# Designed miniproteins, single chains, continued (5): the designs that were tried, part 78

Each design is a single chain, and the fold is of that chain. pLDDT is the mean over its residues in the fold that is shown.

## One batch from the design tools (miniprotein)

Design m18698
Fold by ESMFold2-Fast:
Structure m18698 (fold): chain A 91 residues (1-91)
Amino acid sequence: AEDKELEELAEKAENKEWDAKVSKPVAARAEAAARAGLETLRARGLPEEVIAKAEELVRFARELEGKTIKEALEALERLLEEIRRALEAAL
């Protein structure tokens, strides 16, 4: 089940199994979540700079399949920081 694959990936991250690979169903789930977030931001009329960073997050999620947990977490941390900076610049 999809939930089992997400739970297993979360357990691997918690246990610091940094070399574990992101599976296709987990990547698809991440992309769906990122797209839902992006549509919420668009619906609320957030600045174009914030929308652009959220679109980068969707692209990142789409490319997660086959990445290690370490690579995924490092890239996600960078994207979240960029979104935070875009939000601060828009306030």
Scores: mean pLDDT 73

Design m18699
Fold by ESMFold2-Fast:
Structure m18699 (fold): chain A 64 residues (1-64)
Amino acid sequence: MVEEIKKRLEEAIADESLSAQQVTELVNEALLEATRLKVSREEMHEIAKLILEAAAKVKERLAA
């Protein structure tokens, strides 16, 4: 559950073949799943950190 969300986000961050749109969709899916699972604040902060890292990578690619 939470580990699967984290793994999915880590794979998205590492996968340079994903478009900005695909990464954004994965981020939105992860946020929705975390909300539905009613994860703890600590778990949400960990997921949010990965989301911010994914967003930073997308921004870097778009700014090229």
Scores: mean pLDDT 76

Design m18700
Fold by ESMFold2-Fast:
Structure m18700 (fold): chain A 120 residues (1-120)
Amino acid sequence: SKEETIKKINELKEKMLKALDESFALRQAYRASTDPAERAALRQKMHEADLEIEKNLKEIIDIVRETLGKEAAHRFKLEVDKLREEYNKKLLTSNEQERHKLAKEFIEKVKEIALKIIDE
C-alpha cells in the first residue's frame, strides 16, 4: 500500500539521520584522539556510518523503482543529484556544525522528493 511505502521511506530517512549523527560524533572523537590505534578504529567506524547512509539512500531509490518503475527511479536520482550539487556549493563556505546541519537538511529534502514522486 502507499501507506506502507511512505512508512518504509520514513524509516530509511531516520536510519540515514542516525548514521549521520554517528558519523559526526566519530569525526569529533577522531580529531580529539592522538592514539594511532584509536584513530584507525574511529576512521573505520566513520566509513561504516557513511556507507550506511549510502545503502539506505539506494534502498529508497529501489522502493521508487519497484513502486513506480525505472523512469520514476531515474527522475528521483536526477533530482537527488541536482540537490547534492546545490548542497556541495553551500558546504564550501560552511563550518563543521553548519555542514552537519546542511547534511540533515539534504536528507530531509531527499525524503520529500521521494514522497512527492510516489504521490504523483
Scores: mean pLDDT 88

Design m18701
Fold by ESMFold2-Fast:
Structure m18701 (fold): chain A 77 residues (1-77)
Amino acid sequence: MLALAGAPASEVAVGDRVRVTFSADGEVIAVADGVVVAVHGDRALVAVELSEEDAEKLAEAVEAGKEVTARVERAAA
């Protein structure tokens, strides 16, 4: 699955390869690699590929009413 996630953007530029970490209630539930497709002020829009397994974990967290957050980190070269 291809998805878009918004995250703090101060250290990334369009075209950068990033790792996106999805957390629910402070616990990591999924990690995906992605590419920055847009930057708006302090926010980056990232295209990420989630496995079906990780997409299901995210859906379960949302259905459970957990607060889901996304963190974007630049991939080390």
Scores: mean pLDDT 70

Design m18702
Fold by ESMFold2-Fast:
Structure m18702 (fold): chain A 80 residues (1-80)
Amino acid sequence: MVTLALEYIREARKYIEQAKENIDDKKKAQEYIDKAKEYLKEAQRYVKLLQDINHGLTPILQAEIKRIEEEIKKIEKELK
């Protein structure tokens, strides 16, 4: 559902922000990124359900998910 997809996207963003704030603590930052990935997977699941019913917000939500994926990849590169 749209509201659940948006909530999971918002939670993923919060954990990304916490990872950035704790970037000097590599272990803590990685734990936050792992949580962000879990919320991202839930968001992807709901967006897939919206796609199956041809919901008009699907492309916007898919674009948002791709942006979050890119941010996670950038942070993971910094943690290595």
Scores: mean pLDDT 82

Design m18703
Fold by ESMFold2-Fast:
Structure m18703 (fold): chain A 66 residues (1-66)
Amino acid sequence: MEEEQRRIREEAERLRAFADTLSPAERRVLSRLAENPNPSRAELRALAKEAGLSVSRVRALQRELA
């Protein structure tokens, strides 16, 4: 339990540091992916279009999250 909470905190800190290097649009996508980490292909395309990013970039952000 304690180790799992520590692992979650370490991953959250890593994601926070990563997010600080991102554009506002990329941070918005990362936040949306945190809410739904397993989006459909249609949802990935929608996120990419809304953020002005490529689908490949959205997939890269998804890999960083999980």
Scores: mean pLDDT 73

Design m18704
Fold by ESMFold2-Fast:
Structure m18704 (fold): chain A 76 residues (1-76)
Amino acid sequence: KEEEIEKFLETLEKQLPELTPSQREHAEIVLKAYETTKSIKEFERRVQLELLRLVYERRQDEEEVARAREAIEAAE
């Protein structure tokens, strides 16, 4: 759904500064795909959604690493 994609992309853009360089690269690919899809109309929507899913999963990994880092720093 277009609204769901826009909300996800907006959230992704806000989180860009918190992503690793590699995750940010993937996020930029997703944003570029969305921009292209708007002009083409549905042509790349499936690809765009797949990329969004992959970027989201990578961000989840980063959050997990960040939480582990906080725990380590708290310990020593």
Scores: mean pLDDT 61

Design m18705
Fold by ESMFold2-Fast:
Structure m18705 (fold): chain A 86 residues (1-86)
Amino acid sequence: MEKEIEEWIEELAEKVKNADEKEQKQLLAEAYRKAAEILRELGYPEELVELYEEIARLLENNTEENYEKALELHRRLIELARQADE
């Protein structure tokens, strides 16, 4: 998994560099979907996995409203990560 995750991150970074704004949102959706798959495989809480999947679904529709909702969910992910540091 380690080498596969590193290669995926590298590929994603290269794709983002060459992408238009529309394509960047789609790539971000793919990133969140892939992250959800990895988190589920590693045994992370289902609530966290569902949050990543929801962000991916919102970004796939590529609307301004859905993008704002995705950003709000992303903020929740950051809060959950901070609480895990307790």
Scores: mean pLDDT 70

Design m18706
Fold by ESMFold2-Fast:
Structure m18706 (fold): chain A 76 residues (1-76)
Amino acid sequence: MDKRAVLVGAVRLDDRHVEAVEMLNPGRRFHLEADRPIPADAEPFAAVVDLETGEAVIYTNSGERIPARLVAVEEV
């Protein structure tokens, strides 16, 4: 069974780090590290995380899908 979290409201923190909230659990905030620099003109808006592996993909408004990794989960 594939256990995935769908994240919305993604916000760029720096060129490698994004913060987003889980769609089904908005009190759960995810911190992701991109495997490569997020282009300065590409705004993240969503992400998907595999909770078993920690592998993630960040979606940008430019249509790019950026591989990332789960760094932390916070209850807010």
Scores: mean pLDDT 82

Design m18707
Fold by ESMFold2-Fast:
Formats: sequence, C-alpha cells, structure tokens
Structure m18707 (fold): chain A 90 residues (1-90)
Amino acid sequence: LSEEEIKEIEKLAKEIAELIEKDPSVSEEDRKKIKELLKQLLEAVKKGNKKEALKLLQEIHELIVEVIEDMETYEKIYELLSKIKEIVEK
C-alpha cells in the first residue's frame, strides 16, 4: 500500500471510531474492543499484511452487526469498512 492509501485508511478508521463513540447503544466494553481491532487493522495495513487486514475487517464487521442497533449508523460504518476493504484488496 502507498503512504496515501495508508493515510486514507487511517482517516476512515477514525471516522468509524467517532461513529461508535457517539452511539449510545454501544457498551464501553464493545467500544474498547472495536477500537483495539481498528488499531490492529492499522498495524496490519502498515506492515503490508493483506491477509491479516482482511481478517480484522471481517471481525470488525461481525462485531458491528452484533452491537449497532441504529440502522443509519450501521450503514455509515458498513460504507467506511467497504472503502477500507476496497483499498486493501488492490
């Protein structure tokens, strides 16, 4: 991945974290878990570990499906995750 692609993924991950922080239905424990998975995703991306990055994206998506009750918030996060996946899959 290029430096610009890594920077875009960092921006998208930050937007996901902000949406999670603003959602009152997400527990503090689940917020911490999602933030840790996003951190691991960024580390995998920076190391060029595409397989690990895709695995972490899947784990984040599965957790989001379980914990997000607001459909609009879910759709926004899904769009952001899909953008990250598209960049990683190049």
Scores: mean pLDDT 86

Design m18708
Fold by ESMFold2-Fast:
Structure m18708 (fold): chain A 74 residues (1-74)
Amino acid sequence: SPRQAALEAHALARILELAARLAGEVDDDSLGAAIGRLLDVKERALADPSATLEEVDAALQAEVDAFLAEVRRS
């Protein structure tokens, strides 16, 4: 559907931007783990037919914030 395609494209673009921001701040293993978690968030968000682009953005940002908080504790 056009809505599903738009959500997928938006989420993938946001994941690439977030991954670029993390590159050089964390090691390669941590970056890989973060990308995996962001892809999981994307799949969960796209499972909800009522999800908005804003909600997808918020969910991806929250996952990055949670990941960085975990890295800072280690």
Scores: mean pLDDT 83

Design m18709
Fold by ESMFold2-Fast:
Structure m18709 (fold): chain A 91 residues (1-91)
Amino acid sequence: MLYRPSPLLREILEEVGLTKESYTESEIFYGILKYLIDKKLIDQSNPDSLKNIADLSDTLLGKITGVKSFKLEDVTPILNAFFAQSTPLEP
């Protein structure tokens, strides 16, 4: 299934180099993951960073989704919030 992100979510995806009108769930997940890495909420050099809680309160992603924090090992809250602000497109 393809999703069309809201204009504000598109700004987040554009920060990580994604400029399409619609994305698959896997592409959205990749975009969120890359955004978290770029904001230093995930350290690629340290696998133990996935045990940490990501604080989104000062991020554009947190302001748009309303998600203040989540466990990096469980991204379901942020994914659900992102999809809730995206329009599902039937293929």
Scores: mean pLDDT 71

Design m18710
Fold by ESMFold2-Fast:
Structure m18710 (fold): chain A 70 residues (1-70)
Amino acid sequence: SLTLADLAEYARKLAEENKDGKREHWERIAQALEQADKDGTFTRETAEALREVAKHLIKEGKFDTSVPVL
């Protein structure tokens, strides 16, 4: 149920927190996801950004609880 905008906002929060000391990294990820949401285009950069956010959500146990039902 997460949109690209929701994922971009999550990446922005990680940037604000300087998560893993990678503020600029998370800012770039947020920008890539925001651009994809705005333009409706899916590029290699979009795929990489989604991978990074998904990896982090899984690591924090949030990904498997983001959907209340199948």
Scores: mean pLDDT 73

Design m18711
Fold by ESMFold2-Fast:
Structure m18711 (fold): chain A 91 residues (1-91)
Amino acid sequence: STDERKRLALDYLRQARDYIKQGNLEKAAEYLKKALSFITSEDIAKLPAELQKKLNRVLAMLYFGETFDFELTEEKLLEAIEVLQQVVDSL
């Protein structure tokens, strides 16, 4: 169900935040990807255009960071958590 997918995504976002607090940015990024696995292409299509743009930037950072010279920083990962929180709240 959508409610179960939301709950699981939120749990992974909490774990990602905990890894940031530990200074483990690689694990934080992995757990953000786990949270994203509960968000469908149909969910994304229904989001407001502004939020879709923010999410696309997060996706580019998490999946193409090495290719496009995006440095993983605490600030960028915290911004990614805030974007994903807004996405989950919109489901």
Scores: mean pLDDT 84

Design m18712
Fold by ESMFold2-Fast:
Structure m18712 (fold): chain A 96 residues (1-96)
Amino acid sequence: SLPALTPEERERLERERQIDVIVMGELARRAIEEARRSGEVVEATDELEARLQPEIEALRARYRALLEAGIDPAELERLVAEAEAAIREWIALVRA
């Protein structure tokens, strides 16, 4: 059995999960727009991931700062829902 997480540790992990979902949603939206523009689905390569890493870290830092500054809970729920929708659309596009 793993040791039980404290409430503070659970809240921190949930915030980091929300940040990761929002960032992945932003990347999914950009990938969808690029695919629509080029007519081709760009596969994620290690090279592309490395190229995008500074932008990913900048986005993570931005959303972490917004969450720490006390974002409206309804706005946070909206951002997560929009991100999840974009991720689902990207997965559907890749499978087509």
Scores: mean pLDDT 75

Design m18713
Fold by ESMFold2-Fast:
Structure m18713 (fold): chain A 90 residues (1-90)
Amino acid sequence: MKSLKEQIEELAKETVEKMKAAKSREEALEVILEGLNKMQELIEENDAPDSVFKLLKKLKEEIEKAYEEGASIEELIKIFEEGVKKILEE
């Protein structure tokens, strides 16, 4: 059975690949939010610490704010990757 960290890493890689294939910023946002929702389900199923949930919530809010402020798909990918790295360091 894969660890929670390995499952999050695989989901993050899949999400980034889908974002790179997105034809618009809106499509990229939908992909990243779906990835974050799946990540929340994995965290809930594995009884992760509250700190992990807080980091995920903060990442989702940061992504939504960056999108509203006109961030490019490349910038959204960087924010997502940095946030996932912080989650994996917990």
Scores: mean pLDDT 83

Design m18714
Fold by ESMFold2-Fast:
Structure m18714 (fold): chain A 97 residues (1-97)
Amino acid sequence: LKKLTPEQREAFDIDVEVALLEIQLAISKLAFERAKKNGDKEMLKEVLEYLKKLLDQTESLLARAEANPAVSPDTIATLRAIIEDLKKMIEEAEKAI
């Protein structure tokens, strides 16, 4: 009655990981803007590597979310939006280096 199915438990875990990724994305955006204003190419390289790791993590999480019918379409849409934001920031960082 009050126990989650394995699919529902995984969906909850995915929602928690999405919330964490949203926080990490916000921090990355701030770090990227600071690096650009400072003209610090070394910092931009570090930010670029971090963004690439976040992209890999987000793409893996999206694959898990799409495989689980208990995951909300809104969660999947959020993951896709994060991927697009990350790709855009990676392109901008590469051009700034």
Scores: mean pLDDT 84

Design m18715
Fold by ESMFold2-Fast:
Structure m18715 (fold): chain A 91 residues (1-91)
Amino acid sequence: MAREEAIKRALEIYKENPDEIAVATVRLDADTVVAATYTPDGILLINRLHRRGAAVHGSDKGPWLKKEGVLDKARKEGKKIIETESTPLPP
């Protein structure tokens, strides 16, 4: 559910501003947040973030979701949907 909700919210943002990166985050449980990112070139990045007490601060965007290196690799490999798991950067 959280994965689908994050994708839905990111898609709504992407439809409004298709030339910009659209990001949405949804809390799955106490230790896990799901983030969905749509890029202007049509790549969907889904990231499951594991952190006890992870704050969904601002609910839609997190600095740990900006992964240019991951997106560049996906573009070179022709991938359109990428799913990853990561721990948020330490404070």
Scores: mean pLDDT 64

Design m18716
Fold by ESMFold2-Fast:
Structure m18716 (fold): chain A 92 residues (1-92)
Amino acid sequence: SELEALREQAVAELLALADYLESRGHTELAARLRALAEELRTASPEEAVALLRAEIARLEARAATASPEERALLDAVITALRGHRAEFERLL
């Protein structure tokens, strides 16, 4: 199904991002992305959009007060999450 394919793609990318972030010392952010990936495995399109919107909002709030270096990293993660949110929104 299209929903299953989108879940698999989102989970795979979030886990890859989490592994990269953990290797760079961003252990808390990595743990959050892994938790989000696990929730997405069984989420409906509406649930997936809500989960992604909540995490994007949290990261945007953090980026607003971050250093330029941290902001660039957070912006990259936000961009990835926005892409997956748009794909799930297409199913609504």
Scores: mean pLDDT 89

Design m18717
Fold by ESMFold2-Fast:
Structure m18717 (fold): chain A 60 residues (1-60)
Amino acid sequence: MEELREKTREGLAQLLAQARQLEADKENMSDEEYKERVQAITDQVQELSKQAAEEVEKLK
């Protein structure tokens, strides 16, 4: 469980960095690409939270 928490934290930090870079690069990409990138990051954050809960449940 400790190792999973560390991985989740690292994943979250990486996604945050990607979000910041996406905002900086917004002018260099199409509206479609921007929307897809935002959605992908949001989905990954949600899935990361869900996977953490699921792994805890699996270890029961």
Scores: mean pLDDT 75

Design m18718
Fold by ESMFold2-Fast:
Structure m18718 (fold): chain A 95 residues (1-95)
Amino acid sequence: NLLAALGALLALLGGRVAVRAAKNKEALNKGIAAALTGTGGLFLALKLKDAVTAGAEALAGGLLATEAGVLAGNPLAVALGLAGAVLGAAGLALG
C-alpha cells in the first residue's frame, strides 16, 4: 500500500536531513517541520491498520534516521526519524 512508501520515505528523509541540514538548515527546517506536522496528522487519520509490512519498514528506517540525526546533532532530523519510527510501531501494534 501507499503507506509503505510514505513511511519509508519519511524515515529516509530524516536521515538525509541530518546530513544536509548542516549546510542549509534554516529554509529546510521550516519546510520539513511543516511537512512533518501535516504528514503525521494525515498518517494518524489513515490509521495504519493493514500496514504490517509498511509498519516494519517505517519502524526500521525511522530508527536508522533517528541515529543519523543524533550523529549529525540535528534535532529536526531526529524528530523526523522518530516520527517515522512511531508511525511504523503504531502500524504494527494496530495491525
Scores: mean pLDDT 56

Design m18719
Fold by ESMFold2-Fast:
Structure m18719 (fold): chain A 76 residues (1-76)
Amino acid sequence: MELSLEEAKEILLEQGATEEELNSLSDNTLKAIAEYLTTNRPISEIAKKYGVEPETILNFDIDLGIRKLVEGVEKV
């Protein structure tokens, strides 16, 4: 799946990222995280494609997941 930078930013904002976090990351990092969240591709393949560390993608995904879990508890 080919993601534009605009689509990547929209995906991350929908997942709970802030504009400040998006501004702190490179375009390649934003695209890598968005592709990881929207596709079934292994993190290693996405990291290699965008030239970012797998740990960078995973740490951001975990942080977003924790925010969603907290929101889910509030919903219940």
Scores: mean pLDDT 74

Design m18720
Fold by ESMFold2-Fast:
Structure m18720 (fold): chain A 97 residues (1-97)
Amino acid sequence: SAADEYLRKVLARGKALKAKIEATLKKMKANGAPQDLIDKVEKLLADVDALIADIEARLKDDSLSEKEKILFAVGAALRLIGLEFDLELLEKEFNSL
């Protein structure tokens, strides 16, 4: 279905963001970043993991209409944009140290 294709695209974007957060966290730890900054990135990782799990649950839910899946996918895509921006801000904070 078109909704499931859109959900899978949003899921792939979420997984790509997770990989970027994990790479950033590894770099921060290797370079002795302040613990408060590390904690913020770990919180962002937890938020992305929760969103990925929510998208996967909606993909598996055969009780949802096509419209309900599309509306969820749009909301999830908007949340991902916010999380991507949060990562960019945390990376800029780290690079300013």
Scores: mean pLDDT 91

Design m18721
Fold by ESMFold2-Fast:
Structure m18721 (fold): chain A 79 residues (1-79)
Amino acid sequence: MKEEKLKEIEKEIEKIKEEYKLIKEVAGYRPEYEKGFKEAIELLEKAKEMLENDEPGWEKVYEEGLKIYKETLEKARFG
């Protein structure tokens, strides 16, 4: 239900922040990857806020954020 989904989104945000921190500390961070990770985090935070306020469209915003995260992570890992 709503509470479970909010916790799921929060866990995903924290996971992305941790991955971003690890890449930045270990591999040396590039501006192009930083933009992708930050955009993904902002979209997931927006989706969480929309869901908390029962605003329509939060699922689309969440999906877009996850897509940007996956694309950015793939580029950061494989070039």
Scores: mean pLDDT 79

Design m18722
Fold by ESMFold2-Fast:
Structure m18722 (fold): chain A 78 residues (1-78)
Amino acid sequence: NREAIDRELAEIKSLLDAGKYEQAAKRLRHLGESAPSPEAREHFEKAADYALQGNVEEAKKHLERGAEIDREAVERLL
């Protein structure tokens, strides 16, 4: 469900803004494991690594790129 994924993305961003990097990284890795695209998975994995470094800006960029790729993959299957 795209709505559930969008909500998860918003919660991960909230965790990053709150400085809860370990929790954000765990959720990012879980999101990567369920990603339909290997390319999206790599972006979610990079976002998790940046989150653990406290690099919120780069973590958000990779999170958003992974979400965009996942969205495009779903759109191509429809």
Scores: mean pLDDT 80

Design m18723
Fold by ESMFold2-Fast:
Structure m18723 (fold): chain A 93 residues (1-93)
Amino acid sequence: MEEAYELIVEAARKADEAGELAGSLEAQVDAGMALLSVAVSKAIGEYDKKLLTRAAELAIRAAEIVLRVTTDPRAKELAREAIELAKEALKLL
């Protein structure tokens, strides 16, 4: 579960950076909510699977928004990396 947590944190951070580069407020909000869900999951001391699953899904959604709206190749790279990390985390949950 700690490995899933670390992958989701990285995915959410990459999605947030991608959203910022793309200028997408919608993507930044979803990435921010993913980071909050991960932080809450850790704070309750058990790496809550439902919160981690929600965080991974939010990171994927943020990255998919970026891929639809961006022309920036760096934003596309970060968004693709975020999706792959979040999908890998979901396999561990």
Scores: mean pLDDT 84

Design m18724
Fold by ESMFold2-Fast:
Structure m18724 (fold): chain A 81 residues (1-81)
Amino acid sequence: SGMLLTPREVLALLDALAAAGIDVRLVTDPERSTLSILDAEGRLLARLTLQGRTVHLESVDPRLAAVLAATLRAQGYEVVL
């Protein structure tokens, strides 16, 4: 099984979301290089598509997009909205 993000990068993302009061589940699809962010009901809130160190970010909420983009950029990723 491939890993899209390191465990440390995943933990930093979860910590940032928790600090912002956003409760989510992460689902990875390494074959499509995607990471889906779901709410407690399993509804899609955001999707990250990874290509090297570039992340294409789709989000239903500008606040969620801002938290995700800031955290990923702090880890050295380029984020495209």
Scores: mean pLDDT 80

Design m18725
Fold by ESMFold2-Fast:
Structure m18725 (fold): chain A 65 residues (1-65)
Amino acid sequence: GKRKELEELGRRGAKKLAEGIKKYSGKEAEAKAEVVDDETVRITVKADGVTAVYELSGETLRRGV
């Protein structure tokens, strides 16, 4: 269903974000994605002792690839 597609998009985004941080900073980075709502994905990133949280619209994720 749409929710499963949203989960996949979120997981891909989180993984790519963690890779980018590792590549540019050379430090350990972890990211996770979770579907909060039918239209919202929360991505949590942890790197170098800092935690950042981003909430993205599912509609934006679907339309922005």
Scores: mean pLDDT 75

Design m18726
Fold by ESMFold2-Fast:
Structure m18726 (fold): chain A 115 residues (1-115)
Amino acid sequence: MSPIAARATEILAAAASTIPGLTVTRDGGTLTVTAADTPEAYLALGLLASVLSRVPGIKVTRDGNTLTVTVDLTAADLPALLAAAREGARLATLPAVRAAFEALVAALEALLATL
């Protein structure tokens, strides 16, 4: 796994884990995100799936309340991930979900500034 993919996976895991009702497990470049059986958690999971599935170098699969995210992106893909994070913040209706995407934006902007 590239150092950039590893860092992006870490940043994604940290942001997603702040969302109430989501449990995040990381194994290398793969994130498993499990939603609690609440409408709010399912809404958050659906928004994550929708915005991340558009990013080159990210594969998203959903099975019920579980989302599997595989991160195999390069530095060239980071602007697309940042755009997806901004779209997530814009579309989020729940304050905690919006805050998580805003934190993701800030972390990705910081990462891009170091490249």
Scores: mean pLDDT 86

Design m18727
Fold by ESMFold2-Fast:
Structure m18727 (fold): chain A 73 residues (1-73)
Amino acid sequence: MPLTEEQKREVVEELVNAGVPEETARRLVDLIDRGGGSELSGEQAQEMLALPGVGPEVLQRALELVRRVQQRS
């Protein structure tokens, strides 16, 4: 199920508060949404990890935040 704009904004704000640049956070959330949420292919995960400031910990945090907002909808 695709994320709403409000859900994307919530996840972006949480990532920015954790030190991720806003543009990177927005692109990461958009890639996760296009990838079907918490289940990613290896190619999708590799593209996300190529974003500046995104390591495995940031990616894992973003996936957990996306899962949390989707569970409420």
Scores: mean pLDDT 75

Design m18728
Fold by ESMFold2-Fast:
Structure m18728 (fold): chain A 68 residues (1-68)
Amino acid sequence: IITDEDIEEALKKLVDAGLISEEQAEKAFENLKKLPKNATDEQIKKAALEAGLSEENAEKLVDLLKQL
């Protein structure tokens, strides 16, 4: 997984776009911080889904993190 700053930036973009709530972003951030540095796309997606993100928004998060 990438830096905490990259995770927060990606989640903020989703909140600013109206795709997720601030509460979902906070939960996703805590879940993602627990993952290993080499976390797979599947592990990132699962962490996002556990935070209450939809399948579509979890996929968008994975894509955003790959661009940072």
Scores: mean pLDDT 80

Design m18729
Fold by ESMFold2-Fast:
Structure m18729 (fold): chain A 85 residues (1-85)
Amino acid sequence: SAEREAVFRAQIVLHGLRDIANANPPTKMSEEEIKELLEEAARVLRDAAPALARRLLTEMLSNLEKNNKYPEVQELIRELLAELP
């Protein structure tokens, strides 16, 4: 179904973005592009798999904070985590 495909794609996006948070050199994606993909994927997973969303977002935030990278993405992750049940 389209909903299952959307959830699967969102999971792939969040896993990829989590891995990018640890990448050196940094990704070719802009911070704004990362924010757009992150917001879309996190909102899909909030309803379908909130525990997985919390885990991936928490891991990504931890990695970005340790590396002092993408401050606007860090703030977006904190907002998305606050929206989870």
Scores: mean pLDDT 76

Design m18730
Fold by ESMFold2-Fast:
Structure m18730 (fold): chain A 91 residues (1-91)
Amino acid sequence: STEWERVEEVLRRLREELPSLSEAEVEEALERLRAGEDPAVVHAELVARALEAEGYHEAAEILRRARENNFVVTPEEEELLEKAVEEILKK
């Protein structure tokens, strides 16, 4: 399936950009996607784990809480989250 193949490729690339994520965590995420879980939810959890591993605990918590409310965040939370994600991608 085109959608599944695209998501798998995105996660494979994301692992290369987020070296704090273990191979087991990436494989778990792929299994969740294969089981039909929402790709946005799986991707958000993967990013939250990477943020937490790099010490961005507040950004990780914002992302996890957003997942509970259909990804609705305040402008202030969005700015903090975007800054934290940009910092981990620069490493």
Scores: mean pLDDT 70

Design m18731
Fold by ESMFold2-Fast:
Structure m18731 (fold): chain A 61 residues (1-61)
Amino acid sequence: SIVDKIKKQIDDATKNPDPKQGIFDLDVIDGMVHISHGVGMISQSQADDLLKQVDSAKKKL
């Protein structure tokens, strides 16, 4: 599913050996989550959960 693909991208960004690149990738993913919700590809609850994961990942970097 698209949710699983986004989760994989968040995980890959947190594992980036360059933390600045990882944060940049997470910002791009944040935008992608908003767009995916805006076009009806994911629900509001799925978007909220993914955005919480992005925020958590940024705080760990």
Scores: mean pLDDT 84

Design m18732
Fold by ESMFold2-Fast:
Formats: structure tokens, sequence, C-alpha cells
Structure m18732 (fold): chain A 72 residues (1-72)
């Protein structure tokens, strides 16, 4: 098991959520339904994963990694 949980949180503006969601191939509504919220600020995105569910948390982290790979 991992000694420390990887937390990815990229700050983003709500107005830009649509742009990054399109890059990922999902809508902002879809991201919210998956149990996390994605916020975009310019080229930076903040993925907030739901702490109540480890599975949803994993989804949020995976989503953040995708963002980093696409933007970085």
Amino acid sequence: PAPQPPVTRIEVRPASVRELAELLGISPGEARRRGYVIEIRGDTAVVHYHRGSPEKRRRGLEHARRVRELTG
C-alpha cells in the first residue's frame, strides 16, 4: 500500500471548466456526477475528489493525472 495518498488539486476557474472538460472528452456535469468537481483557471485545473468515497476519490485523482498529461 502507498505510504501517503497522492492528492492532486489544480486550481481552476468555473468559467473555464467547459474548456478543460472538452479536452478530456467529458462535460462538467459528467465530472460532477463521477463524484468530483473540476475547476479550470487558464491552463490549470483543480480536481476536488469526494472524501466520502475512496472509489470516487480515485476517479478524481485519475482525472487530475489526465489533465496534467494533456496540459503538461
Scores: mean pLDDT 51

